# Designed miniproteins, single chains: the designs that were tried, part 66

Each design is a single chain, and the fold is of that chain. pLDDT is the mean over its residues in the fold that is shown.

## One batch from the design tools (miniprotein)

Design m2275
Fold by ESMFold2-Fast:
Structure m2275 (fold): chain A 86 residues (1-86)
Amino acid sequence: MDPEEFDLEVEIALVEIRYAILKLSVERTDLPEEVKKKINEKLEKAESYIDAARAETDPQKRRTLIDKAKSYLDEAEKILEEALKK
């Protein structure tokens, strides 16, 4: 495996782990239904980009898809953190 391919595989694995942690946190936290729906919408979007990144063979396109997945995970995390501050 060349270094760039290895780095992309590591980044995909890390966003998958982050997705799993956020998903579990939402399921196990006592949150209002409307807040859970907002977070889950962001998580579903992140999952779609993770799946697209795994299917993509072009390294530059994979990087763009990974970055989009990270963006949606960041949005989900922010909603969760703001809800937990209340």
Scores: mean pLDDT 84

Design m2276
Fold by ESMFold2-Fast:
Structure m2276 (fold): chain A 59 residues (1-59)
Amino acid sequence: SSEIEALVEQTVKELTRLRREGDAEKIAQVMADMVEELMRLSDPETQQQILSSLALAAG
């Protein structure tokens, strides 16, 4: 939980910076890296929830 919270906070700060720079490719890479790290820290049920949330956010 604490590790996931720290990862999310750090990723949000980095994404906010990258959005100001307008670099869509770097944003996609940071999102991919975050998903991979979350998957590593999470159980299979939580992994499925993360993937579902990302699919919903993507439209």
Scores: mean pLDDT 72

Design m2277
Fold by ESMFold2-Fast:
Structure m2277 (fold): chain A 64 residues (1-64)
Amino acid sequence: MKTVTLEQTIESDDEEEAKKQFGDKVLEVIREEVNKGYTLVDGSTEVTVEGKTVTAKATLVFER
């Protein structure tokens, strides 16, 4: 079992752009782990918006 946690804080007026950037990073990590023979078995994502600051966190669990 392997757990990967990703956290990013973005100062942006555009919440959707910030979410897209974080989603792209999450997808890249998933692809890298799958290429190593891991399978994604669990995942959670939390996004908090405080004014112009977006804090995004993802916890991904892989099995091999």
Scores: mean pLDDT 79

Design m2278
Fold by ESMFold2-Fast:
Parts: C-alpha cells; sequence; structure tokens
Structure m2278 (fold): chain A 107 residues (1-107)
C-alpha cells in the first residue's frame, strides 16, 4: 500500500540519519558541549519525523513537502551551531542529511 511505502521511506531515513549522527558523535567525543547539541538534535529530529510521517499518511502534506521541512530544519539547526562553535563536523552532518533526503526523493 501507499502507507507501507511511506513507512519504508521514513524508516530508511531514520536508519541513515542515526548512522550519520553516530559518526558525528564519535568525531566530537572530546567535546561534551557539541555532544549535547547533537543529542538534542537527534531527539528533536526523531520527534519531527514521527509527526511528519503521520501528516503525510493523513494526506495533510505531501512526502516531498515533509522531506523539505526536515531538510530545512536540520540545516538551520546544524549550520547555526557549526558557525557558533566553529565546528565543521556539524555543517558536514547537515550536508550528509541533505544528500540522504535528495537520494530518497530521487527514488
Amino acid sequence: SMDEEIQKIFDKLLAKIDELVEEALKENADNPEIVEIIEKFRKSLKKSIAQLKEDVIAGKISLEVALQILEGSAKLYLYTYSVIYNNPVLAELADRIEAVIKELLAE
């Protein structure tokens, strides 16, 4: 069903993001302030993904719009903290998340 396909897309997105976040946490393991920023990002993002998935299944928004909202929110958060802390790994995490979303939209 279409709902099953939407579920699969969001499950793939969550799995790929979790992998990227784990890599970013390892690269910043010596910086507890950045670790906290990344952990708060992960928690907020998972909550947003759950809500957007429900909105797409309910027909309130399209899959494309939901993924664009996620991309914009992730980039705003991560680029902002990347600049504040002069931490390029946060910007790289944002860029990798964008790439995952673009790949999912192309399928």
Scores: mean pLDDT 88

Design m2279
Fold by ESMFold2-Fast:
Structure m2279 (fold): chain A 86 residues (1-86)
Amino acid sequence: MTRYTPEQVRELAAAAIAEAAKVAAELTEDQKRQVELVRLAAEDGGEGVKRALELLFAEREKKQPPTAEERAHAEAVRAELVSTLD
């Protein structure tokens, strides 16, 4: 019924977390905790992943605003994850 299996959702979440980490040049202890939260949410499936990624990206943008290219890429990844899980 859902287009993606739980394992595929986990792989997509892991890839998104890796991309987010690349954009954040330096992670604080708080940001590391947010990355771990997203990873754990990915184990529970799509809704948890969506919420955790939204929180992670919002906090990161507030601390260090990304370039226009990074913003476009992050928004595309967020939109794809939201639309492909439901």
Scores: mean pLDDT 62

Design m2280
Fold by ESMFold2-Fast:
Structure m2280 (fold): chain A 83 residues (1-83)
Amino acid sequence: MLEEQVKEAEEAVRILREMAARGAEAVLNSQGVAVSMATLLEMAEIVLEALRKIYEEKLSPEEQEELWKEVLEEQRRIVEAEQ
């Protein structure tokens, strides 16, 4: 459910922040590609903000689809800035 998804996203952001604080500069994703901790944190925080908005404003499925399109666009900009 949305509340559980928000809590899971908050936990993921907390774990990523702890890894960065311990000196992790990059992590391997499921494809074995290195991704910077700064990029992962920024992407995770954008997802968390989107999930919080869906939960707090009780967005419809149509509004959720539009929001996720914006999230994907922001993630693309972040990845392009990393390169």
Scores: mean pLDDT 73

Design m2281
Fold by ESMFold2-Fast:
Structure m2281 (fold): chain A 71 residues (1-71)
Amino acid sequence: MEQLRKELDEAIEKGRELAEKYGPGLGRSVMGGEAARIAQKAPDPKLGREILSEGGERATRIYEELRAKRA
């Protein structure tokens, strides 16, 4: 659990950097893909869904934040 959440944190952080440099859409796509990959490592479907949901929500928040700054 802790390791997967750590990987998610690192993926979101890198995705934010990509979103800031290359655009919110690219960053969101990368963060979503990484969240799905990490969720697949979960030993049970409930944990996988929680990781995917958390990653998706965090990616969406970053996307909306950066999009609002550029609008």
Scores: mean pLDDT 79

Design m2282
Fold by ESMFold2-Fast:
Structure m2282 (fold): chain A 85 residues (1-85)
Amino acid sequence: DLNQQLIELGVRYVKGLIDNGNYDSALRRLKDVWTDYGLGSVDWDEYRQALIDAGVVDKLRKIAEESKDPKVREQAKRIIDYILS
């Protein structure tokens, strides 16, 4: 299933960017999944659930609460808001 393969690749890539502290690129890649692969080929509800199941949202919540850098906390919150919208 092409949709499932694209979701798995997207989750892996976004998680890697977050793990490396590259929050701006992570947000851009979340937005780009709808444009790069054509709208309708990726189900956003499935992608959102896969991000949650992979621990991406939980990790970002911890970063938003525990990071000493206010800019990092703000970036983490923006990504959470995007995923959960």
Scores: mean pLDDT 78

Design m2283
Fold by ESMFold2-Fast:
Structure m2283 (fold): chain A 76 residues (1-76)
Amino acid sequence: DEIKKLLEEAVELAKEYVKLTATPEKQKKINEKLEESKKELLELIENSNKEEQEKLKKMMEASVEYLQELLDEIKK
């Protein structure tokens, strides 16, 4: 649940980063790959035990933080 929200946030931040840095053709291709990866990660989360979900949550939190920092740097 919380992990799924973090995954959604990470994907949206990645799409925003791609929108600012890539050409429209590359944006479409990368966004399609991001949606595929999101689907695969959602399936992984659904099939993970509680300990595995805690590790995935930490990874997603770190990813959100990193992507936000990248966006902040570009927007300067």
Scores: mean pLDDT 81

Design m2284
Fold by ESMFold2-Fast:
Structure m2284 (fold): chain A 82 residues (1-82)
Amino acid sequence: MAEEELKKAIERATEEALRQIEESETLGGAVGAVLRLIGDILDAAIRNGIDLKKASKEIQELVDEAIKRTMEALRKKTEELE
């Protein structure tokens, strides 16, 4: 199912972005990881023919959680990079 493929893509992209943020030695690298996550989610939605605004509550919650988790990781990384 298209939503199952999108769900897996979001989960994989989120895990990869969190790893890249944690491993980043620069703010630019960490920001790049967040932007890549957003791009990966949008690409996966387009590839599966899903409008994220009309997606199931489960998919919308996964997207919201992915953004929340990566933004929190970015904030922590920003505080470490002085």
Scores: mean pLDDT 82

Design m2285
Fold by ESMFold2-Fast:
Structure m2285 (fold): chain A 81 residues (1-81)
Amino acid sequence: SAEIEQLLAAFQELVDNILQDAIDNKYSQSQIDSQLAALEALARKLAAELRAQGVPEEEVKYFEARAQELIAEARQRLAAL
């Protein structure tokens, strides 16, 4: 849905900002780990909120899968630095 795509776009901006700040050496490794853990917690919270609002399970699962993929890609890119 358009709402899920907008939510994913906002989530991607958060991930991209963390990646850029890490590249710019604004974060220590422990701060990077904390930011990634915060993104995982946020993804879980958003998924729970979508379910509470009655969003179809297939759309919630799509959001969860895409959010997890974005976080995993961020981890891989940060590990390559």
Scores: mean pLDDT 85

Design m2286
Fold by ESMFold2-Fast:
Structure m2286 (fold): chain A 94 residues (1-94)
Amino acid sequence: EVPVLSPEQLRYLAWLVRMLEHELRRAERMSPEEQARMVAGIRRMARAVLASPWFDTLPPEVQALVRRLAEAETLEEVRAVAAELRGAFDRLRA
């Protein structure tokens, strides 16, 4: 049985999923150099999330996915994590 998420945790997860999906759509029109900069930006954002005082309040599954984003080196890795975050969001809100 899935853990019950707080409304704040659900809002954060929804924001994270939407933000990643938006950036991935933008990346479709980018050069490989621009895509590399986007991936670097996503890694910086994920590291900032890891440093936040509320990170430990997130579900363990989501915490693991954010840690993977903080270490992502390719657009394909970001896309894979974004798909897993979407799946987690859909399960946790159901």
Scores: mean pLDDT 80

Design m2287
Fold by ESMFold2-Fast:
Structure m2287 (fold): chain A 63 residues (1-63)
Amino acid sequence: SERERLQEEIAILRRARDQIEAYLADVAAGKLPPLSEEELQAVQARLEELARTIEELEARLAA
């Protein structure tokens, strides 16, 4: 069903968000090389886009 597909897509996007957040945490902890300002801004923009997409899909699921 469309509802099941939306739930699966939301789960995939949440995992992608969590992986990026874990990556940034490792960078902040000095476990990974530091990002340039441009790279950090690009990663933050991607996180914001993922958050908006998740919210949109959750709204469609709630409707």
Scores: mean pLDDT 88

Design m2288
Fold by ESMFold2-Fast:
Structure m2288 (fold): chain A 82 residues (1-82)
Amino acid sequence: LWEQIEEAARELERAIEAGAPEEQLRALARRLAELLVASGLMTPAEAELWAEALLAVERARREGSLAVARRLAAEIAARRAA
């Protein structure tokens, strides 16, 4: 079980680093959460909150970068219009 948790955690880490789609990250996070519940490390409620928190943080990181890119594009457009 511990080796399965380590493997699932490594798969999730690799997917995050590779910029995998949120749907894939959700599936991997859910699998890891299920293993953590099975091992007694988390309750089902805790595992659900953990998985959603992980996805929310990753979404914020990706959307934050996109927000910065949008602001830069707007500033460039404004300078070209002036």
Scores: mean pLDDT 73

Design m2289
Fold by ESMFold2-Fast:
Structure m2289 (fold): chain A 72 residues (1-72)
Amino acid sequence: MPEHARRAAELAEQLGVPEAAKLFRYLAENPDLTREEALELAGQASTHLVKAPDPELAEEAIRHLGEAVAGA
């Protein structure tokens, strides 16, 4: 769902992880991506988020990412 990808992007921006936010926005703007392509991009975004200084916000962003990929 594009909504979950957009929410993940907002949370990534709040965490100060613009690299993850760009990947989440790309997922939101490209709903025609294959599940494999979406999972690869999600994996890249997650590697940026797990290094964030706020683990609770990072966990929330990762949860929204999971929902976005499930909707792809």
Scores: mean pLDDT 73

Design m2290
Fold by ESMFold2-Fast:
Structure m2290 (fold): chain A 90 residues (1-90)
Amino acid sequence: MKAKDAKVRLRIKGTKTEAVVESEEGKKEIVEESHVMTDDVEVEVEIEIKGEKAEVKTISKNVDETSEMSASAALGGLNGLAPEAAKLLA
């Protein structure tokens, strides 16, 4: 199975999600409407996909957490937060 290695950076603020997707096909920047309301709180999510594994780093006002999960779980999460960015990795 050919899994694409990719790095995704999401910046979620208010009603907007800014995504930067870096893959073998190059770097793409997307701005889309957020499906998560953060009001005045900025949340940054970094997803790094390598083969069958992904690392997700979440940074907010009071939280700096890194979680390891499967690439499929990370893509599912990305589709919930930034569906247009997720389509670039499908």
Scores: mean pLDDT 72

Design m2291
Fold by ESMFold2-Fast:
Structure m2291 (fold): chain A 74 residues (1-74)
Amino acid sequence: QAAGEAAVAARAPLNSTIVKAANLIREGMDAGKLDEGRQKAIELLKSAGLPDEEAQRIVDALVRAVEALKEIEK
């Protein structure tokens, strides 16, 4: 996968940014300030070069994942 190695190196910052976005959402949910967490995550992803629509889709998926994990904890 020669095309994968250079692309993976270029995508490493984006992968780290997605992890940071997930942490911002989790912190927002824990603080009862999900809207602020979502907004910070969207801005972080946009600063990494993602279009607004894709940033929102990723954040929505992360919110659903965190919500599901919190619901299972109950």
Scores: mean pLDDT 72

Design m2292
Fold by ESMFold2-Fast:
Structure m2292 (fold): chain A 100 residues (1-100)
Amino acid sequence: SAEEILKEILELGREIARLLEQVDPEKAEELRAKLKELEEKARNGSKLEVLKALIEFHKLILEGLELAEKVDPEVAKQIKELLKKLEELAEKLQELLEKE
């Protein structure tokens, strides 16, 4: 359950990075690097390391969204829709990790 939710979060994150690349390629690359870190910690890290990486990843998406809203409102709208789904999944993941 937690592993499957994390897989969905990573997939949504990759879609957000692809959209963000149309607005700011450097910010998209930062987000991809954080995605790789999150994937690594999910496989070999502690629960706390996964949660910390997820928080940092979320912060980068918010920064990218703010940039997208100024440059391309249509891309920003798509990022917002994916972010909402990601936040719902992240909340469920946190609850599952805390109740293990």
Scores: mean pLDDT 84

Design m2293
Fold by ESMFold2-Fast:
Structure m2293 (fold): chain A 98 residues (1-98)
Amino acid sequence: SMAKEERKRKGREMVEREIKLLEEYEKKLMEKLAEIAKELGVEEVIEEAIPSAAVNVIVKKKLEKLGLPEEKKEKLEKFEEELKKEVTERIKELRAEF
């Protein structure tokens, strides 16, 4: 039925927008990791890869092993928490539109 096709189309649009919000989250997190790497003089730990959850986790582990100071670690954790809160709220608003 036409109603079934419209539901599929709206579902696809919602999923595509949610994916973009999550991709923006990973990009912003990678930008923060790059700033920290630059401040520590270890810019080479940032790979010229597309921002992703897997890459960001690996970069964090590299920074920690290279002696990431506690103050910088706390700032990163606070930034990530605020960024997660923002993307969660935006996804909630997106889902309310559908």
Scores: mean pLDDT 80

Design m2294
Fold by ESMFold2-Fast:
Parts: structure tokens; C-alpha cells; sequence
Structure m2294 (fold): chain A 95 residues (1-95)
């Protein structure tokens, strides 16, 4: 399935990808894929890898594979991929 393929590609569980796809469907469908990609950092309970796997599934389901690739290229070109991976917690700053 698309979920199993994405989970294997990013080294995450199928269950986590399914939960993230459900969460992103609430955000993604009224929003452009570009906005969804940049909001992934602020979705609690999901790692960057799980959210990236969920974007792969959504791009395939919605026929937006080309748009997703352009967004991934933009993230990589601007160094955001490493920033997103290293960002811990998606939580408010402790104060």
C-alpha cells in the first residue's frame, strides 16, 4: 500500500503514518500543499519523518506528486530539511 511504501522509505511505523495522514487531511485539504509542508513542524505527536511519509501518501492520493517534489526541492535548497529534523518538540519555548 501507499502507507507501507512511505513508512519503509522513511523508517517509521505504518500506524504513525496513518495517524499523521488523518491529522494532515484536516489541515491539507482546505490549504495548499506548500502551506501543509511548512506547518508539519508544529503538528504535535509526529516526527519529521512520519510527517514526510504522510505528505508522500497525500501527494499520491491527490495527484500532487509533482507539486510535492517542487516543495521538497525548495526545502532542500534552502537547508530547511536539516532544520526541521533538528527541531525538537514543536512546543512553546520554556518560560
Amino acid sequence: SLYEKAAEKYGVSVEDVKKAVEALKKIFRPLPLFVAAFTSLYIPGFSYEVLKAAYDVLAEEEGLVGAKKRIDDFIKKNGYEEYLKSNEGFIPAPA
Scores: mean pLDDT 63

Design m2295
Fold by ESMFold2-Fast:
Structure m2295 (fold): chain A 94 residues (1-94)
Amino acid sequence: EAEKLVSRIGGVEEVEVVGNRIRFSVKDIPFEVAKLAYERKLISLEPEEIDGKAWLVKELTKPLSVGDLLLIIGDILSLYINKEKLEEELKKLK
């Protein structure tokens, strides 16, 4: 159920459930952008780099709540809204 629900969110490309964690890839977001967003506290979910893609990770202690889905949607929107600004910041930090 959690995997099916998250896979329907716009911007989600791939979803995996691994143990007690759900992870999902965000379309057209490089790992370095997601990492900087997390460091800037623009997203709440910690990014992982898997097969060259940015994946956001959430722990599953219970079935996904509406609040969990809103958090996931909010982080995806934050990444898309801030993408260009974060890419410019990455050029300066190189």
Scores: mean pLDDT 81

Design m2296
Fold by ESMFold2-Fast:
Structure m2296 (fold): chain A 62 residues (1-62)
Amino acid sequence: SMADKQQLGDALIKGSPSSVKSAVQDAVDKILNGETVTSAPSTGSGFMDTVIRRMLDGMQSL
């Protein structure tokens, strides 16, 4: 549902490093507008990039 997408998106933005919050916000906004996001913002950490990517994919699956 849209509410579930918004809630997951808000959690992802809140949990993201400050350096990528704007890029994560942009990706979340695109998903909420019905766009498909195929790339995650790079944080310089493979672990964080993977977490952000999985959460964005989770939003798109809702």
Scores: mean pLDDT 75

Design m2297
Fold by ESMFold2-Fast:
Structure m2297 (fold): chain A 81 residues (1-81)
Amino acid sequence: DLEKAQQGFDLFKETLEQISKEDPSKREEMEKLLKEIEEEMKKDFVRGGGQGMGFTLQYQQQKLQDELQKLQQLLQQLLLS
């Protein structure tokens, strides 16, 4: 589902920005992570064509959710400390 993948990416980007604001020393790491995820998403979009698109989208959605969960835990630690 493209809509869910886009929502996950938007939340991921927003979480990276919040972490960078709370801890400026993490900014470079957050920018690098954002670039890596964006590059992977772009590669899959170009290669996806009609065949395998559903599998690629599911993989991207799961990957975004896993990374987002880690970032949300980090943000929570920063906000609670």
Scores: mean pLDDT 69

Design m2298
Fold by ESMFold2-Fast:
Structure m2298 (fold): chain A 64 residues (1-64)
Amino acid sequence: IAVRDLPAEEIREALVKAGIPEGTAEAAARAASAGDARGLLKALADPDLAERASIALSELAAKA
């Protein structure tokens, strides 16, 4: 299952657990759920946050 098929709240929770700030996680989750790749990249402009988010989203997609 692709991560964009998941509810934004579930994506947000996974990102927060990965250490991403709640506001950034919410913006990234909404962009991912909407299939907005540009919005997702803009929300995760910090390389460290982008790496953590990539790992968390990959794990979430593999389990969902």
Scores: mean pLDDT 74

Design m2299
Fold by ESMFold2-Fast:
Structure m2299 (fold): chain A 100 residues (1-100)
Amino acid sequence: MELDELLAGFTPEQREVLKKLFELLKNKDIGGEFLKAIEAIVSDPEVAERLLPGVLAVLDPKTQEELKKIEDVREQVAAGLLKIAEKPDAYELFLEALRA
């Protein structure tokens, strides 16, 4: 139930999308459903703004500087989530991003 505690600040609808993304990451299912989950998350500007600091914090400094060049917060978060998803510890990094 640690995931439910990390998501306590989000609405029920936002929690469902985030839980779906975590399920896909845990199962290493990086396909069409994963891309739809990212799109749904970043389509909500409040969620994108809340995730941005944590997403940046779990990435290396070079990747952070590349992402900071993206002017749109939604595009910046989407790109960051995709970079996390490519890592072997993607699930753990995503949990750390929510804690930050």
Scores: mean pLDDT 77

Design m2300
Fold by ESMFold2-Fast:
Order: structure tokens, then sequence, then C-alpha cells
Structure m2300 (fold): chain A 75 residues (1-75)
């Protein structure tokens, strides 16, 4: 089966950040954080919280790194 992976979601976030669509990127990070919270995955939640803080601070590369780590924990 060929479908979206956690890596594909990170690629989508990267494109949004490159386009300057930080509001949509924030919404996706928040949705992913809530999903991790529902699963009880505290490590993934922490990574998404750090990604959101990095995005708000303009540290887009750090935001994407934390998204990648969280995505690995959710696989």
Amino acid sequence: MKKATSEELVETLKKLIEEGDYETALRIFEAMRKEAEKRGNKEAVDHFKRAIEALKSGNYEEALKHAEEAAKLLD
C-alpha cells in the first residue's frame, strides 16, 4: 500500500513553513499534539509542544526536527 507516512506529514509541514503559512502549520502541530495526548504518548506530546514553541519563535528548522521525532514515536 502506498499512502501518507509520518514522513509525508512532516514534508507537508515543511512546505507550509516554506510558503509562510505558519497558521496552517500551527493548526497541524496542534492536531498532532492532541492525537499524541489521546494515545497517552507523553514523549510525542513533549516533542509537539517544543515544535509549537519553536514555530512561534521563528525557529522553523527546530520545529520540523521535533515534528520528525514525534512522528517516529507515533508510528
Scores: mean pLDDT 77

Design m2301
Fold by ESMFold2-Fast:
Structure m2301 (fold): chain A 89 residues (1-89)
Amino acid sequence: TDDWVHAAVRLAAEVARRTLEEYPEVESAEVLVDGDTITVTIRLKDGSVGTVTVDARTGEVTYSGTSPRAEEIARRVAEEIREGLKRLR
């Protein structure tokens, strides 16, 4: 439902905001919504990128990174989103 997708988007935005506050090497974190897919793109100051993808229909959360640090940060973001989604159900 739209309410669930909106809750998932709000959660992803909150986690992205905290990531910017916690990690000084993070330059930006943006949330993009395409239907039931939410993508969090984390850009590091070194030019590397971490990506977290959330399927709001299934609750599946996946991540990737172009560097070991970007992947580590994306993994932590994915874990926080996954745990937050469990609390919304």
Scores: mean pLDDT 83

Design m2302
Fold by ESMFold2-Fast:
Structure m2302 (fold): chain A 74 residues (1-74)
Amino acid sequence: MIDEKEIELSLIRMSASVEKIMKDNGITSYDGIDKQKLKELYEKQAKLAKEMGDDETAEILEEGVKVIDEELKK
């Protein structure tokens, strides 16, 4: 169980990192990468964190994935 503020901060940091990756590949919008692809990227990051034994980061990333999943339902 984590606080909503921590979830928001984690999403902001992750979004900033993903935004940089997208811009580096010449993608400035979600035209080339849909939200399903972003969710997959976040899930991969969470798995990597767990494999490295970084349980705290993995938990934060997993919560971020849940938030994106709810957004995808809309």
Scores: mean pLDDT 63

Design m2303
Fold by ESMFold2-Fast:
Structure m2303 (fold): chain A 73 residues (1-73)
Amino acid sequence: MEEARELARRIGRAIGRHFAATNPELLDDPEFRERLRNAIRNYLKERFPSLTDEQIDELADEALEVAREEAKR
């Protein structure tokens, strides 16, 4: 779980930095955010197949919050 959380945070920071340089407003768009959430969920599920869907959802939500915080800098 801790390795998955660290990876989720790294993904969030990378996404945040990318969108800070391009279109940070997209991270506030609910439709785009849902698409990103699903992409993060799929990636984490492939990397950590032993995690429950609830754990994957928690990590994807954490990654999105980290991305939003990073993009606002």
Scores: mean pLDDT 80

Design m2304
Fold by ESMFold2-Fast:
Structure m2304 (fold): chain A 117 residues (1-117)
Amino acid sequence: AARSFGESLREALEELAENPEREEEARTLARAAAEGGAANPEYAPYVAEALGRAAVKAAELGALGIARSLAEALAYIAQANPAARPYALRTAEELRRLGKRYPEAGEIGEELRRAVE
């Protein structure tokens, strides 16, 4: 089911976010998930939620490279599927708030907001 897929994806991405050395793996998984969500509107909101929650978690952990890759994947799916846009905007707001601790997280949030408008 789309929801169970989204939850499994979130768990996998959050695990990758705990290790900055696995940035390439996180980027690859995020890209594949975004492409799948863009092609399948039924999956788009669940993939978007997973990418967004993982991006915020990565930013909270200081894994800014992973957070950026996840936010870029989220922007891609939100541009392809309007159902993903609310998750992208929510993620952008949370990342902007984290900008007080990590300025780069705030920058990622602003880039995501501008990409999805």
Scores: mean pLDDT 86

Design m2305
Fold by ESMFold2-Fast:
Structure m2305 (fold): chain A 93 residues (1-93)
Amino acid sequence: MDPLTETLRKMAELFNKPEVTKEEAVEVLRDMLKLIEQAKNEDDVFELARIALSFAGELLGLDPKTIVEMFKKVKSKEDALKLLRELIERIEA
């Protein structure tokens, strides 16, 4: 199975669990970071960032409006990577 499909499946499984550990969440989000770094075009970067932000936002209890506003700040691959790293740090805290 390709890395993207496997990572998305793991995220879906975590969303359906009554309890998600910080370790499980951080592992999946770090896999998303690698996928964003390896993305060949800007559209893939933005789509992966949107998926990762939705996942991290749900884990942090953020409302959908806040997640959308955060995504609007992503203008480049570097912005996506920075924002996702900040969310991982918040989950680990």
Scores: mean pLDDT 76

Design m2306
Fold by ESMFold2-Fast:
Structure m2306 (fold): chain A 65 residues (1-65)
Amino acid sequence: GKSAVEAGKKAAEEAAADGANRLAAAVASGQTISAGGTPKEGQEVAREAGAEGDAKEAYELALQL
């Protein structure tokens, strides 16, 4: 849901402030899922967080964290 996407975006902004766009995308995906979001919502948040790779790759990385 929207709350899960918002939680993911917040996590991405915090990680991106450290200059880690790929990590920000991964954290955003993981946080979206943890907040009850779907895989699709996680991928979308990862894309918005500035993953240099495919949003799917960022989402898969999040599942490993």
Scores: mean pLDDT 63

Design m2307
Fold by ESMFold2-Fast:
Structure m2307 (fold): chain A 69 residues (1-69)
Amino acid sequence: SRSLEGALIAELQKLGFSREDAEAVIAAGLERDLSVEELRALVQRLSGKTLSDADARAVVAGIRAIRAA
C-alpha cells in the first residue's frame, strides 16, 4: 500500500539513504523477493552502506509487507 511504502521510505531515510536510493531498494525488492543477504549486497552496491542484521531484516520485512498488501 502507499502508506506502507511511504513509511519504509522514511525509515530508510533515517538509516541515511537518499530518497532516490530508498526508492531504488524498494523497487528492486518489489520486482523480486530479496533475501537478507541479497538486500545487503544491493545496499552495498547502491550506497556503499553496510546494514546491521536487524536493519536488513526490518527492510526485507517492510518490502514483503508492501508486496502482501
Scores: mean pLDDT 83

Design m2308
Fold by ESMFold2-Fast:
Structure m2308 (fold): chain A 71 residues (1-71)
Amino acid sequence: VSEAMEKAMKELKKVLSEKELEAASIALQQLTYGKQSLEQAAKAAARATGLPLERAKEITELAYKKFEEVL
């Protein structure tokens, strides 16, 4: 796990539930290591966690914003 990802997840923990944090972690892994688009990362997170796709998209966008802020 990268230091930037750890810092982003720490900030997200303040505003997201446990399931939403799991979705954020999956989405960030897809974006950073998987080189997936935001849409594909959100779909992967939704599928893995059972969250609605719309909520997974919001979480993916928020997680990416936090990740960019800590780079």
Scores: mean pLDDT 80

Design m2309
Fold by ESMFold2-Fast:
Structure m2309 (fold): chain A 88 residues (1-88)
Amino acid sequence: GKEAAERAREGAKAHGEAAGEGEAAGNAAKAAGGIIGAIGDAISAVLAGGGAEAGEEAGKAAAEAAEKKGSKAAKKGGEAAAKAAKAF
């Protein structure tokens, strides 16, 4: 359970970075793909038995990674994923 949640968090971080890079480069498809991937990772963390907390952590990791790459929109996507996971 926890190992799968940790892997999902690492995946969410990587997707957040890709989303931030895509937006900074003006690549809307890459930015959207990164956001969708991060949402999927947050859901996977919840479903792997990590619960709402693991999903929230994954979403926050994606948001933080996206912001470090200069994407405020991708950050908002990651934050929305974290909030949705918390509502589970």
Scores: mean pLDDT 70

